# Designed miniproteins, single chains: the designs that were tried, part 108

Each design is a single chain, and the fold is of that chain. pLDDT is the mean over its residues in the fold that is shown.

## One batch from the design tools (miniprotein)

Design m3737
Fold by ESMFold2-Fast:
Structure m3737 (fold): chain A 74 residues (1-74)
Amino acid sequence: SLADKALTLRGAEMVTFVGEALKGFKLSDEQEKKLLELLRDGERLARLTPESLMERTGLSKAPVNALFEALRNY
């Protein structure tokens, strides 16, 4: 499941995963910090909705959808 895939992403692996998924998007240092603080492990990512992640980080729909798509293809 998506949640089972997310459980493999922790700490530095999550940082690398997020960086690769979002490499085409310009994030501010503050947005990146908020995102990584929320997504310290992939279990949190799997339990969030795109809408919830946007609200909590200030990210637009496009980078948030890219993260969830990258997780599905992981």
Scores: mean pLDDT 74

Design m3738
Fold by ESMFold2-Fast:
Structure m3738 (fold): chain A 61 residues (1-61)
Amino acid sequence: MFDEIIEELEKRLRELGATDEQIKAFRNTLKNLYKKLKLTEEELRQIGDFYIRHLEARRAA
């Protein structure tokens, strides 16, 4: 299920114009957080959503 959540978030990043390199960095960061903090799938989704929203706001500025 982790991979399914990551695929959804990666799709959203691609739609925002993120590069493949940026998407790989994002995937690795979320994998590390998921393992280190023992996150639930819901917590992982929330963190990913927060990060994407933060990137959208920075690109608008």
Scores: mean pLDDT 76

Design m3739
Fold by ESMFold2-Fast:
Structure m3739 (fold): chain A 80 residues (1-80)
Amino acid sequence: SAMEEAIEKAKEEMERLARRAAAASLAGDDATAQAYLDQIRALGEEMAAKATPEQQEEIRRMVEGAEELVRLAREDRARR
């Protein structure tokens, strides 16, 4: 479906943004990392508004996965 295609594209975009956010976080650029996280959250909210309950759960997991990746990068930096 068009929505399934949109979710897959959103997942790919969230993964790109999450990698950039994690890289910024590791470099100490928390402002840039936060800006990418804000973009991921906004994309997730936009997609969830158009999605079925099952698709909303998938979108929620995608956003949480991206936030977790950035959190792990911040923790890794803090341990150095």
Scores: mean pLDDT 82

Design m3740
Fold by ESMFold2-Fast:
Structure m3740 (fold): chain A 68 residues (1-68)
Amino acid sequence: SEKERERRRLILELFDAVENPAPQEEVDRLMEKIKEIYPDEAEKVLKQINIALESLRKIHGVELLPPG
């Protein structure tokens, strides 16, 4: 429904911020905003995003390493 559309937009915005070379502080601020808007669902979303971020960090770490 409408709430689901808004939630997807926020998640996409967060994904965009992570993809862009944005400062980590900005990402933290976005996450706090999401938590304020969706307190109940934010906890579940935050947990999933944290796992995704950890995986992304590992993938990004390998990408940053020159493919020798």
Scores: mean pLDDT 61

Design m3741
Fold by ESMFold2-Fast:
Structure m3741 (fold): chain A 74 residues (1-74)
Amino acid sequence: PVTAETVVEAVRKHADLPASDALQKVGEETGYRGGRAVGAALLASGADISDDTPGREVYEAVEKAREAAEKALA
């Protein structure tokens, strides 16, 4: 199984790429795609999510962290 730490490391390796392209490279290198890769990237971006976090707040965190990741990686 792929861990969040593995995804984070792969994202950092491709820090010069836009967030979307970096996540594609993560999928290629780890075989890890979809929402789990996004979740790991959110954790790497400092987004605080847990099993008890309501879905609505997760979506808001996704939007915020995604925008921050795009600005940071591109």
Scores: mean pLDDT 52

Design m3742
Fold by ESMFold2-Fast:
Structure m3742 (fold): chain A 91 residues (1-91)
Amino acid sequence: MEELEKIEQEIVERALKKTEEKLGITKEEIEKIAEELAERLAKGEEADPEKVELLRKYGATLIEEIKEELKKRGLLTEEIEANIDRVLSHA
């Protein structure tokens, strides 16, 4: 439903802004780093460890901000939190 998609978009947008404020890096800069890293890996080239660490730090911060937005809205369930923790344990 469009209403659910709007809520999801608002949560993600707010989480992205908070992540940008906390880390001092824009979404566009992270997307560029991710794309460059993906292209290098696709060509069999070694990943830049500083860029990998930056992507991990950004991802972890973004997930925590998404959890906070979900919590503020009363949408953070044990199931959603467990799924987020599972993703973080693989990072």
Scores: mean pLDDT 75

Design m3743
Fold by ESMFold2-Fast:
Structure m3743 (fold): chain A 69 residues (1-69)
Amino acid sequence: SGAKLEKLKKMMKEAGVSDDVIDSVLKAVKRVEELKANEADLTPQQKQELADLEAAIKALEEKLKKILS
């Protein structure tokens, strides 16, 4: 949802992340949603892309949580 993206954007800004990096992360989140919408029909490469992007976003969220705690 848009609310989750706005929350993530605010957390990144509060942590001092640059706007260029924030834009890249938001694009990655949108790509994950696109891949998940078609998960049953993904190619092996797209399934790997989804797994890699989800892992990277989760790692970023955990890092931001530690910085902002």
Scores: mean pLDDT 81

Design m3744
Fold by ESMFold2-Fast:
Structure m3744 (fold): chain A 94 residues (1-94)
Amino acid sequence: KAEEIFKKLLEAIELAKEGIKEKDKEKLIEAIRILAEVLGKDTSDVENLSFEELAKKVSELIEEVFEKLGEYDPEVITELFRKAAKELKEEALK
């Protein structure tokens, strides 16, 4: 259901933002796991990635989700995910 997908994606974004803020790899891994599940991707390679690599990967997955959500509410959802991905990249580069 679209509502369940939105709920999971918002949860993943919140985890990603908190993980960046706290420098917590476990939160970034959980965010990646949720995003990858929505996208139908494998997450087996993420456990040994660096914090910076995890931050970049979660941002890339959020960007990939933009295209899939365009069918539900492209203007609002795409803008939310675009801003979230930008914030994550900016925080990771500090």
Scores: mean pLDDT 71

Design m3745
Fold by ESMFold2-Fast:
Structure m3745 (fold): chain A 85 residues (1-85)
Amino acid sequence: MSAEAARELAELLAELLELLEKGEDEKKIEEVKKKIIELLQTYGGKSEEEAKEIVEQLLKEAKEVIEIGPEVVEKVIEYLRNGAS
């Protein structure tokens, strides 16, 4: 269910944040994005297009987490839960 998917998504978001903080290569970032898209399609009931838009929103919020702190991750998880309705 969405709660289990949200947990997996949180793990992927943590990995994505680590990649962004270290300035890791785009290939790894794209792999993590793909996994997030797949989770959103499978458990979030999102189309591929909608999932891609959510991932772009998550990346924007991930950039803010690098600057502000990890509290933004909780907002991202909440956004996904609310988006799933």
Scores: mean pLDDT 65

Design m3746
Fold by ESMFold2-Fast:
Structure m3746 (fold): chain A 68 residues (1-68)
Amino acid sequence: APAMKRETVTTVVAALLLAGMGDTERAVELARKAAELGASEEDLRRIAETVVKSTGDEAAAKEILEAA
């Protein structure tokens, strides 16, 4: 499996946590940072799905997926 840098992993986990808590704005910011750090499309999709599941914010989810 491709090795992820610790910073990338930490950023993805933080984005998922914020998305699950309904903090869509910070989740989008961290998802974009994770994409810049080389997060996988699958990781970004999980963040986007979590945003939709927690808040219903499809526009935020689309922004996360466009970063992939």
Scores: mean pLDDT 80

Design m3747
Fold by ESMFold2-Fast:
Structure m3747 (fold): chain A 81 residues (1-81)
Amino acid sequence: ADVAAAVAAVAAVLAAHADADGLVDLVANADAIVAALVAEGGLSAAQAEAIVATVMALLGDTADPGLVVTIVGALLEETLG
């Protein structure tokens, strides 16, 4: 599992889908974030879905990309370490 590659892939998804205020709709982009975590993080779909659900529980359905990346990184270190 590559935490840095997974974080970079998630950050790229978030940057591509940020609105005019710089926020990302996490519900609309959940499948893309899950796909990035599976492809680059080596996670199962269930593990990736649990990470996205945890981020939404902490930040809500719309969030700042920098906060999402920070929480995803911490959860990946907890899940893989």
Scores: mean pLDDT 82

Design m3748
Fold by ESMFold2-Fast:
Structure m3748 (fold): chain A 70 residues (1-70)
Amino acid sequence: MLPSDKEVQRTLARMQVSILKSSFPTLSKDELEDEIKYAEEVKKRAEQAGDDETAEEAQKLIEELKQRLK
């Protein structure tokens, strides 16, 4: 039995956003595609956890990564 499934997902999404923010300024073009996929999974987890703030942060990172990829 998983106690507090939403809390687990929220903690994971929060940690993943922190990792993305830390690596964001040092990403190369080759790394951007993989980071976009990772950021999309982070957003999905945040949405499932009902954490709108973390989902919005992930969305902003996705948009910035896509701008850098262009």
Scores: mean pLDDT 76

Design m3749
Fold by ESMFold2-Fast:
Structure m3749 (fold): chain A 98 residues (1-98)
Amino acid sequence: MLSEEELLERLAPFIGKEKAEELVKEIKEKGLSPEEAVELALEEALRLSDLPPELKAAVREALELSRHSRPEERAAFSERATAELSEAAEAEEERRAA
């Protein structure tokens, strides 16, 4: 299961450590389930990150579809989407640094 520490580590390279810590604190204070926590984190990451509008729209649509899916499928999707967003952010930074 995704821990608060793992969530913070996955989001920090993407939205910054300070914003990731604030979001993890809010999730903890609200007592959200791991699935709800990842969904909220993805929504906040989409608002804070400098991603292309097309990618942001696609992830939002996928999150909405996931919310109407079975809980098991929703959790798996949220974890995958978080990983893909972190990888995309790293790839973009590497491409600009090269």
Scores: mean pLDDT 62

Design m3750
Fold by ESMFold2-Fast:
Structure m3750 (fold): chain A 63 residues (1-63)
Amino acid sequence: MMSEEEAQKKLERIEKNLPKILAGDDVTKRVAIKELEEFLKQVKNEEIKKRIEEIIETIRSSL
């Protein structure tokens, strides 16, 4: 499993990239969801997990 520090850094990168993902096509969004679901499986921290789930739902809602 990923360390909390690594998970926080990865989450920051994802959040910075989120506007580009939301402006992207359906393929970009589907790839992002798949990557986020894989990231979610590697995270133990409940706050980080909740934020990843919120981002996944945001992208799904934009499809």
Scores: mean pLDDT 83

Design m3751
Fold by ESMFold2-Fast:
Structure m3751 (fold): chain A 69 residues (1-69)
Amino acid sequence: MEAKAREIGRRIAEETGLSEEKATQIATQLLLNDLGSSPEAARIIAKSLGVELTDEQAETIARIVAELA
């Protein structure tokens, strides 16, 4: 799981401009809670980590998790 979250987090950081650390934390929480393909879940998780996502960033995260998880 940890290795998978790091891979997804790296891809999220590359496509959204978020730090790799925050992107990996978001990926980890989405995978642990089986919420991965939801833009709304991505926004809720990110906000709990102090990150405010745009709608485009939330959609991008959901797409990446759906593709890689």
Scores: mean pLDDT 79

Design m3752
Fold by ESMFold2-Fast:
Order: structure tokens, then C-alpha cells, then sequence
Structure m3752 (fold): chain A 93 residues (1-93)
């Protein structure tokens, strides 16, 4: 059903966000993103490149603007707000 598809999409997005937030503090920092990609690629990656890749992934998966949930002072994405925004979008479509 459509509801089952939406539930699966939400679960997949939550799993992706949890991978970027290993401390489960709800903050996805530039350092955490960089570490995830460096471990996955086996190569050194800049924070700027890592953040750009993560932004593209969040946008592609959730169809939201992840910059709306980026805290410039903390230099981190709010994982809980990203998940809530995607859930809200799924309910409106």
C-alpha cells in the first residue's frame, strides 16, 4: 500500500541519519560526516566535500531542503528536524 511505502521510506531515511549520528545526540556534525565518508572510501575527504555529499543525499532521499535544518553556529544538521520534515512531507503528499 501507499502507507507501507511511506513507512519504508521514512525508516530508510532514519537509518541513513542514524549512520551520520553515531553518538545519537541528534546533531550531525561536519566531523561526523567527514569520518563516515573517509571510512567508507578509504581516502581523506575535506569537511566541505563531505557536507556537500551528505546534503545531496538528504535532498535526494527526502526531497527537502536540508539547509533549513542546518545550524551555522554548531556547524551541524539537526537529525530530528530533518526526519520530522520528511515525515510531514510524506503526510502532505
Amino acid sequence: SEEEKKKLELEIFKDVLDQYDPDKDGKITQEEIQKVYEEALGEKVSKATAVRIARAEFKAMAGIDPDLFYDEEEESFDANKLLEAFEKKLKEE
Scores: mean pLDDT 80

Design m3753
Fold by ESMFold2-Fast:
Structure m3753 (fold): chain A 80 residues (1-80)
Amino acid sequence: MMPSPAHALLVEGEDDDEEVRKRLEEVARQYGIEEVHLTRPGEERERLLRELGRPVLVVDSAREAIEILTGALEWDRERA
């Protein structure tokens, strides 16, 4: 199921890899996600979710987000 273009992506976990962050931003942009937030599970996540106040996709790592988004884009492209 495709997310709304207005969805934001919240990524749990920390990635210190610049290439991973760059790749995530590129893929999120292709999927129509305007905001990507990287945070750890717990207090930081709860604070960000409260501040965003809109529908958010939550994943546990930037790498997993890339894999999910890339897979979804590939599947949609095949069907479209």
Scores: mean pLDDT 59

Design m3754
Fold by ESMFold2-Fast:
Structure m3754 (fold): chain A 83 residues (1-83)
Amino acid sequence: SEAELEAGFDYYFALLDKDGDGVITKDELKAYIREINPDRSASEEDFDAGVDRAMATLDEDGDGVVTRAELRAFLLRIREATD
């Protein structure tokens, strides 16, 4: 349901937005990925390239941050493609 999607979105955004400023920076995204993969031993170059690719996908307006609206729009697109 839409309510379940919004609840999931709120949960993930809160995990990513560590300082509560309402946007997700590359550093916050890196911190989150490291947190969920604490045993990660991949090179920093490979990890950084992966994060840059994720940021490019989420950052619709090219301002260097991911807003709540951009993340929500991305998740809605994934839902439409999957449902």
Scores: mean pLDDT 68

Design m3755
Fold by ESMFold2-Fast:
Structure m3755 (fold): chain A 86 residues (1-86)
Amino acid sequence: MLEELAKEAEEAAKAAPSLIEDKELAEKISKAAAELAKKARAGDVEGAIEALAELLELNAIANGMDEEKAKALAEELKKKLLEKAK
């Protein structure tokens, strides 16, 4: 799973600048996806979950979700995934 997650995150990092109109937000999403790939390749499950939550938050904002709601959604995902990783 971490190997596939890393590959998907690397592809997302490359695609973000082409899919997102807001160049600053596209750069943040690309960096977050690259960080996710790095953590996943290192076998850092907790770090990968944290990076995934940040990527989810940024993607939700890019799709017009309110920043506060996007953060809450990301925090819920992070909590659920960390509990499964135990």
Scores: mean pLDDT 76

Design m3756
Fold by ESMFold2-Fast:
Structure m3756 (fold): chain A 72 residues (1-72)
Amino acid sequence: MEEEYRKRFDEAYKRAEEAVARIQELNPELGERYRAAFDAAKAHADKMPPKGAYATMESLARELERLARELE
């Protein structure tokens, strides 16, 4: 179970990173703000158990992907 959450975290992290990069391309000022939020969420997740870390990163990935689509 924990290995599964680590894998899902890595997948969510990649999606969040890609979404932040896209936001920075479309709107550099908003991208700077969301990059800071992404970095903060990553730092918090590093202190959490795998399931909690995944839930946090997955929530952020979904929010960032939504924002990237709204900016297109």
Scores: mean pLDDT 82

Design m3757
Fold by ESMFold2-Fast:
Structure m3757 (fold): chain A 61 residues (1-61)
Amino acid sequence: LPSLQALADAVQAGDVDSAIEHARKAAEEGVNLPFLLRALADAAIKQGKTDVAERLLEAAK
């Protein structure tokens, strides 16, 4: 899905605000928002972007 690709790109760029916006659009298309944000946070941790991961996990609450 284009929204999921844009979301992944935003996370890689460290743009958490854009990532959350794209995640909300994906959720409107039927994607589970908390699950998506947690999966992306895990990917961010593996890339060494722990600050991005923490913000994504907070948004998933």
Scores: mean pLDDT 74

Design m3758
Fold by ESMFold2-Fast:
Structure m3758 (fold): chain A 96 residues (1-96)
Amino acid sequence: MKKEVAKKDAEILLEAAPEIIEEVEKAKEAVLANPDDKEIRHKAINIAVAALIEASAMRFVAEQLKDSDPELAEKARKAAEELEEKARELLEAVDK
């Protein structure tokens, strides 16, 4: 029962990951194009934080699945690592 819920959660998070990555990349481009725009910077920080929360959820689900579905766990772990890296790059762009 609980492992089936974790698998469904992993599938939902993995389906959402490409859209979140695209949003982070667009936010980074907006910050770099408008370095003095405080509204763009605040929006970018919120987007980066949201991406880190999603990455944390993916890591949690990957840990739950590591023994029952190691292939799905590995996909979730890699997606989390990519979201964390993209969020870090966005935060570095905001920090100037």
Scores: mean pLDDT 84

Design m3759
Fold by ESMFold2-Fast:
Structure m3759 (fold): chain A 62 residues (1-62)
Amino acid sequence: SPSAEAVAAARAAADALDPAQAELANRGVTYASSGNKALAERYAARLPPEAAAAVRAVADSA
């Protein structure tokens, strides 16, 4: 299962973004949490570096 701390950090990073980027970050976290690392990376690649790193951390913890 993904780290609850990593998920919380990624959600907090998403809340700091504009609505369009927040939507991408939340989708990335959902895919990362379900073990779909390939889709999580596709969404992370479209995010600012800090938010991308947070989504990738969720994927790596899953």
Scores: mean pLDDT 83

Design m3760
Fold by ESMFold2-Fast:
Structure m3760 (fold): chain A 66 residues (1-66)
Amino acid sequence: SKTEKIMEELKELFRRVADLTDQMLAQLRANRDNPEAQAAIKAEFDAQVARILAEYRKRIAAIEAE
C-alpha cells in the first residue's frame, strides 16, 4: 500500500539522519578545541540534512502520484 511505502521511506529517513548525527558528533569530539572546525562541521551537517529531506520529499511525492 502507499501507507506501507511511506512508512518505509520514513524509517530510511530516520536511519540516515541518525547515522549522519553519529558522524557529526564524532567529528565534533575530534575537533573540540577548534571552534572554526566545529562551525564548519555543523554547517555541513545542516546542508546534508537539507539534501536528505529534499530527497525524502521527492520520493514521497512520487509515491503520492501513484
Scores: mean pLDDT 89

Design m3761
Fold by ESMFold2-Fast:
Structure m3761 (fold): chain A 96 residues (1-96)
Amino acid sequence: SLPKPVLVLRYRVTEDGEVIGVIELLDPSLREPVKKILDELNIEYTEVDTGFSFITTKEKLEKLLEELKKKLNLYYVESEDEEDPSVKILHFYRKE
């Protein structure tokens, strides 16, 4: 009965202020749209079976979140990882 997430973004911020992130694609149709957003933001990423891993800045992460919301018509709910509270977990859902 709860909406299913289409994408999960996990990230942490290092002591040097870098963002280490992973995008897990639960909806495989989002692979090419997400890849296009990463390319347009000039974020360096590695494509993996489940999605993308990347290292970026806080500024580019903020732009990535806004572009995912705007271009893919998504919203997210933020939580922290239970085993490591420094890891932020964003579950993305389709807007109705």
Scores: mean pLDDT 87

Design m3762
Fold by ESMFold2-Fast:
Structure m3762 (fold): chain A 81 residues (1-81)
Amino acid sequence: SSRGRRAVDAVAEAEIRRVEEEGRRAALQAKSTLGEAAARDVLKQMYADIAAIYDARAAAGGNREAARAKREEFLQRMKEL
């Protein structure tokens, strides 16, 4: 159902926001202690984790087309770091 799909999508988006907040905080910490390369590695891991959340969202019955499009966006951001 569209309601069930929206619920799965909403849960995934909330998890992504948490991962982004934690990952950006960790990247700032890495930058101050280890430098730019370490910060990029943390951001790459963050984008990989977000892509995995979109995969899980698609598997859980969310909007598969939208989830796969977002997964590709975050994998591309990871490659551009």
Scores: mean pLDDT 83

Design m3763
Fold by ESMFold2-Fast:
Parts: structure tokens; C-alpha cells; sequence
Structure m3763 (fold): chain A 94 residues (1-94)
């Protein structure tokens, strides 16, 4: 439960950083944070006892990523956010 919430929070923070920054180092750090959180959600989805919490976290993360996409100032950030949205949508469909 807490691990899924932490992953959702990391995705939210990454989406916010991607939306607000044009600095390549900040954008890269945010992308790494989001990828780590996605991998955590994928691991949690393999555990039946964690699956519902991981799906809820993925839905929350997807909402934050879509909001970040609308606010994003750079094409690079938009590309990263689009990739994150697709990955989260795939987790929710599987």
C-alpha cells in the first residue's frame, strides 16, 4: 500500500518538474524518477495483494502526467510525458 502511494507521488513530482522546467538536467532527473516509479508499479502489479493499490496509484499518476503534458513548456518534456502516459495506460489495460 505505502509503496504504491510513494510511486504515485514520485510520478506526480516528476510530472510537475517536467511541466515547469526547461533545464535538461532537471528534465533528465525527473524522467529517471518517473521510470523508477513505473518499474515499482509493474512489480507491485505482479503481487495479487498489491494489485488494486498499484492500479489506483497508476490512475493517479496518469492524471498527474496528463496535467503535466498540458502545462509542459518544452517539446522534450512533452515527449517524455506522452511516453509516461502511454506506459501508465498500458498498466491499467493489462
Amino acid sequence: MERAREAAEDIRRAAEALAESTDATVLTGAAILAIGALQELRLLLRDPSQREAALEAAREGLEAVKEGYEKAKSDFAKSLLEGLAKALEELLEG
Scores: mean pLDDT 84

Design m3764
Fold by ESMFold2-Fast:
Structure m3764 (fold): chain A 65 residues (1-65)
Amino acid sequence: SEKEIMARLIGGTLAGILRNVVSVELEGDTIRITLRNVTPRDREILEEFRKILEKLGFKLEVEEV
């Protein structure tokens, strides 16, 4: 579906921007990204993406390991 394609592209974009990505998982409308050694700049980027994704009807879940 269009929504699944969009979610996958967004996940790939985040992984390309954030070099500390461990995994990206898609569960329905939820994009779950797992990161290691998260910096303040990474949190700013993630917060911007969260706001955009919420407007598009997606949820961004962030896990730190």
Scores: mean pLDDT 80

Design m3765
Fold by ESMFold2-Fast:
Structure m3765 (fold): chain A 60 residues (1-60)
Amino acid sequence: SLSDGEQGVLLGREGLELAKKGEWEKGVELAKKGLALMGREYSDESIKNGLEGAIEVEES
């Protein structure tokens, strides 16, 4: 079984993939859920900014 940290990373990756295809609301929701599993709380705006930054680093 996956730990909370491992599940959090996987949800974050899924959120990033959704954001890359334009599904921003779902992407932010999954990333927020993943961060919460790791005991971290951020605003939707902060999470969206993080996803935008990650996309810029990986693919423009």
Scores: mean pLDDT 80

Design m3766
Fold by ESMFold2-Fast:
Structure m3766 (fold): chain A 82 residues (1-82)
Amino acid sequence: DLEKTLSEEERKQMEELLQRLAYVRKLLKEKKLTAEQVEEFWNWILNNVSEKAFQVALQKMAEILANNDEETLEELAKKYEE
């Protein structure tokens, strides 16, 4: 279980990536997502997220989406906006 092997820094990276992914999805759904925001998001990932944190975040996001857990997605997006 990769999540259990994350450092404290990698856990924070994973949590922030989940929040940013939820926010980007919100903008995409509202048709407000710009090419500049996509580029900024991608550059942030490349500079701030370890491969392990990235893999764990993607797995968690896939599970949230598969469960249609809109409440969790809304909470994550709000945490990014705070």
Scores: mean pLDDT 85

Design m3767
Fold by ESMFold2-Fast:
Structure m3767 (fold): chain A 81 residues (1-81)
Amino acid sequence: SEFEKLKKEYEKLVEELVEASTNGDLEEAFKILKKLIEILGELAKIDPIYETELKIALDAAVKVAKLLGKEEEAEKLEKEL
């Protein structure tokens, strides 16, 4: 099932995000957040319950992008909120 595959990828990315955040690796955390947004976007098309998690991931990615000085990427992500 595509849904089961996406859900498994989501769970893996959440674990990777926790590890990157614990290590203070903002560049890695930002890369993981972008992947998480893509997967959550696909999950939200199947089940709208994932829309809340997608919004949380987008907000987190905007904040991390701003901390990294990636202003154009932050603006693009804000338009998806």
Scores: mean pLDDT 87

Design m3768
Fold by ESMFold2-Fast:
Structure m3768 (fold): chain A 116 residues (1-116)
Amino acid sequence: MADELYEKAKEAIDRIRESLAKAEGFEPEVREVLRTLADAGEWALENKTPEAAQALRDFARGAADYLRHLAEKHGNPALKEIADAVETVGDALAGLLEMNDYEKAREVIERLRELA
């Protein structure tokens, strides 16, 4: 299960990378979401509580909803793909933290920072 979550996170991050090139005019907004998600991930990793993992999941969902709103308002399907991937990364990262797989969680956070 932890390996499956790690693979899902990596695949979602690759989808963000591919879709970011198509999110013309919204790259700053996407990069800020990725930076804040990485920061939230580091905070949850430091705290190592179920409440911190849930807060990370809730944050990722909110960030995804924000990007979906921009996608609908501006007719940019790449933002919807990024939103779906952001939610997947947040859920997977929270799951890795709940399983105490801190090494894989840290690798996911580092991959997010490289995109931001």
Scores: mean pLDDT 88

Design m3769
Fold by ESMFold2-Fast:
Structure m3769 (fold): chain A 92 residues (1-92)
Amino acid sequence: SEAARRKEIREKFLKLSEERRKEIEENGLTLGDIAEKAAKEEGVTVDEWRDRLIELLKEILGLSDEQVAALRAIKTEEEDEAAMAKLREILE
């Protein structure tokens, strides 16, 4: 069913995101470091880069307006583990 397919896509995305976070941590980097580098390469602010990423996730994962608002509410100063836990809660 469509619901089962969307659940599978979300679960796969969360698993890949957690694996990528661990790889970043193992290289002595934070998610914030990756965001700053990506934003700088695109010539935008970190907030603009985050908004663009959230819009892309909305299209790919089919997120509701409530889920998008919750993602935007995650603070930039939040620890990577706490940010990932919030991401998981929003997408489940």
Scores: mean pLDDT 75

Design m3770
Fold by ESMFold2-Fast:
Structure m3770 (fold): chain A 81 residues (1-81)
Amino acid sequence: MIDKTRPDPKIGEQVAQEGIDKNDISIVSAGMLLLSMSGRNDLAWLYLGQFYDKQGDTEKSRKFYQKAAELGSKEAEKILK
């Protein structure tokens, strides 16, 4: 019998961070999908923002941080200040 449990968000966080470290948007996207499946869309947008911040795309990073903050990311709120 399978329980109604969501995937552990920590796996999605690790995959998204690996994508940022490797500058690979496909790996970041995989991490975001895992985080979305875990109900952690706040983290998915935060990691996408961090990816574009590392690329120097400040406009995109700020928009994605705003999305993360709207979904409850306190880390994204701090970055936007």
Scores: mean pLDDT 80

Design m3771
Fold by ESMFold2-Fast:
Structure m3771 (fold): chain A 105 residues (1-105)
Amino acid sequence: DPWVEAVEAFLRHSPKVTPEDLELVREWVEETKDLPPPTKRLYLLARWLLAFLEKFNGPPEDIALVREVLRRIEENPNLSPEEQLELARRLLPLHERAIDFLTTE
């Protein structure tokens, strides 16, 4: 699960994680408890990526991309498999860069 992997990577670098970051993750879990998989996982990944990008001053275009993904999910949480794959593909490069940053830096 990309979201679980991202959270685990974030936790491995505890000095970069604040109590406020952990509270945000708990809020996202509560927000998504009634969403069907895989929409729940996609939403959690997008929320985490947004928080990561804002915390570490990521590029404005990346922040805008993640916000657009969250907007689409919030407007229609019953995404088709094709829509889920489209949105996941948009997030994957950002997720890979975030994991690299957290595991190597």
Scores: mean pLDDT 70

Design m3772
Fold by ESMFold2-Fast:
Structure m3772 (fold): chain A 65 residues (1-65)
Amino acid sequence: SPKERLRELVIESVRKIAKYLGVSDEEIEKMINEIRKVVDSTDDITEALKKIGEVVQKFINYIKS
């Protein structure tokens, strides 16, 4: 389904980008698990993308600390 493909693509992209930026494997898995939860919580792709953005912003703020 389109949602399943979106989930796989987002998770793969986030993992690669975070690893490239030097984020620890522990923090990468934490971020990915949160993304999985928000994608699985809704059938609306737009709402899923909005929630993914919120998770990413939370982790950016954490890394800056």
Scores: mean pLDDT 76

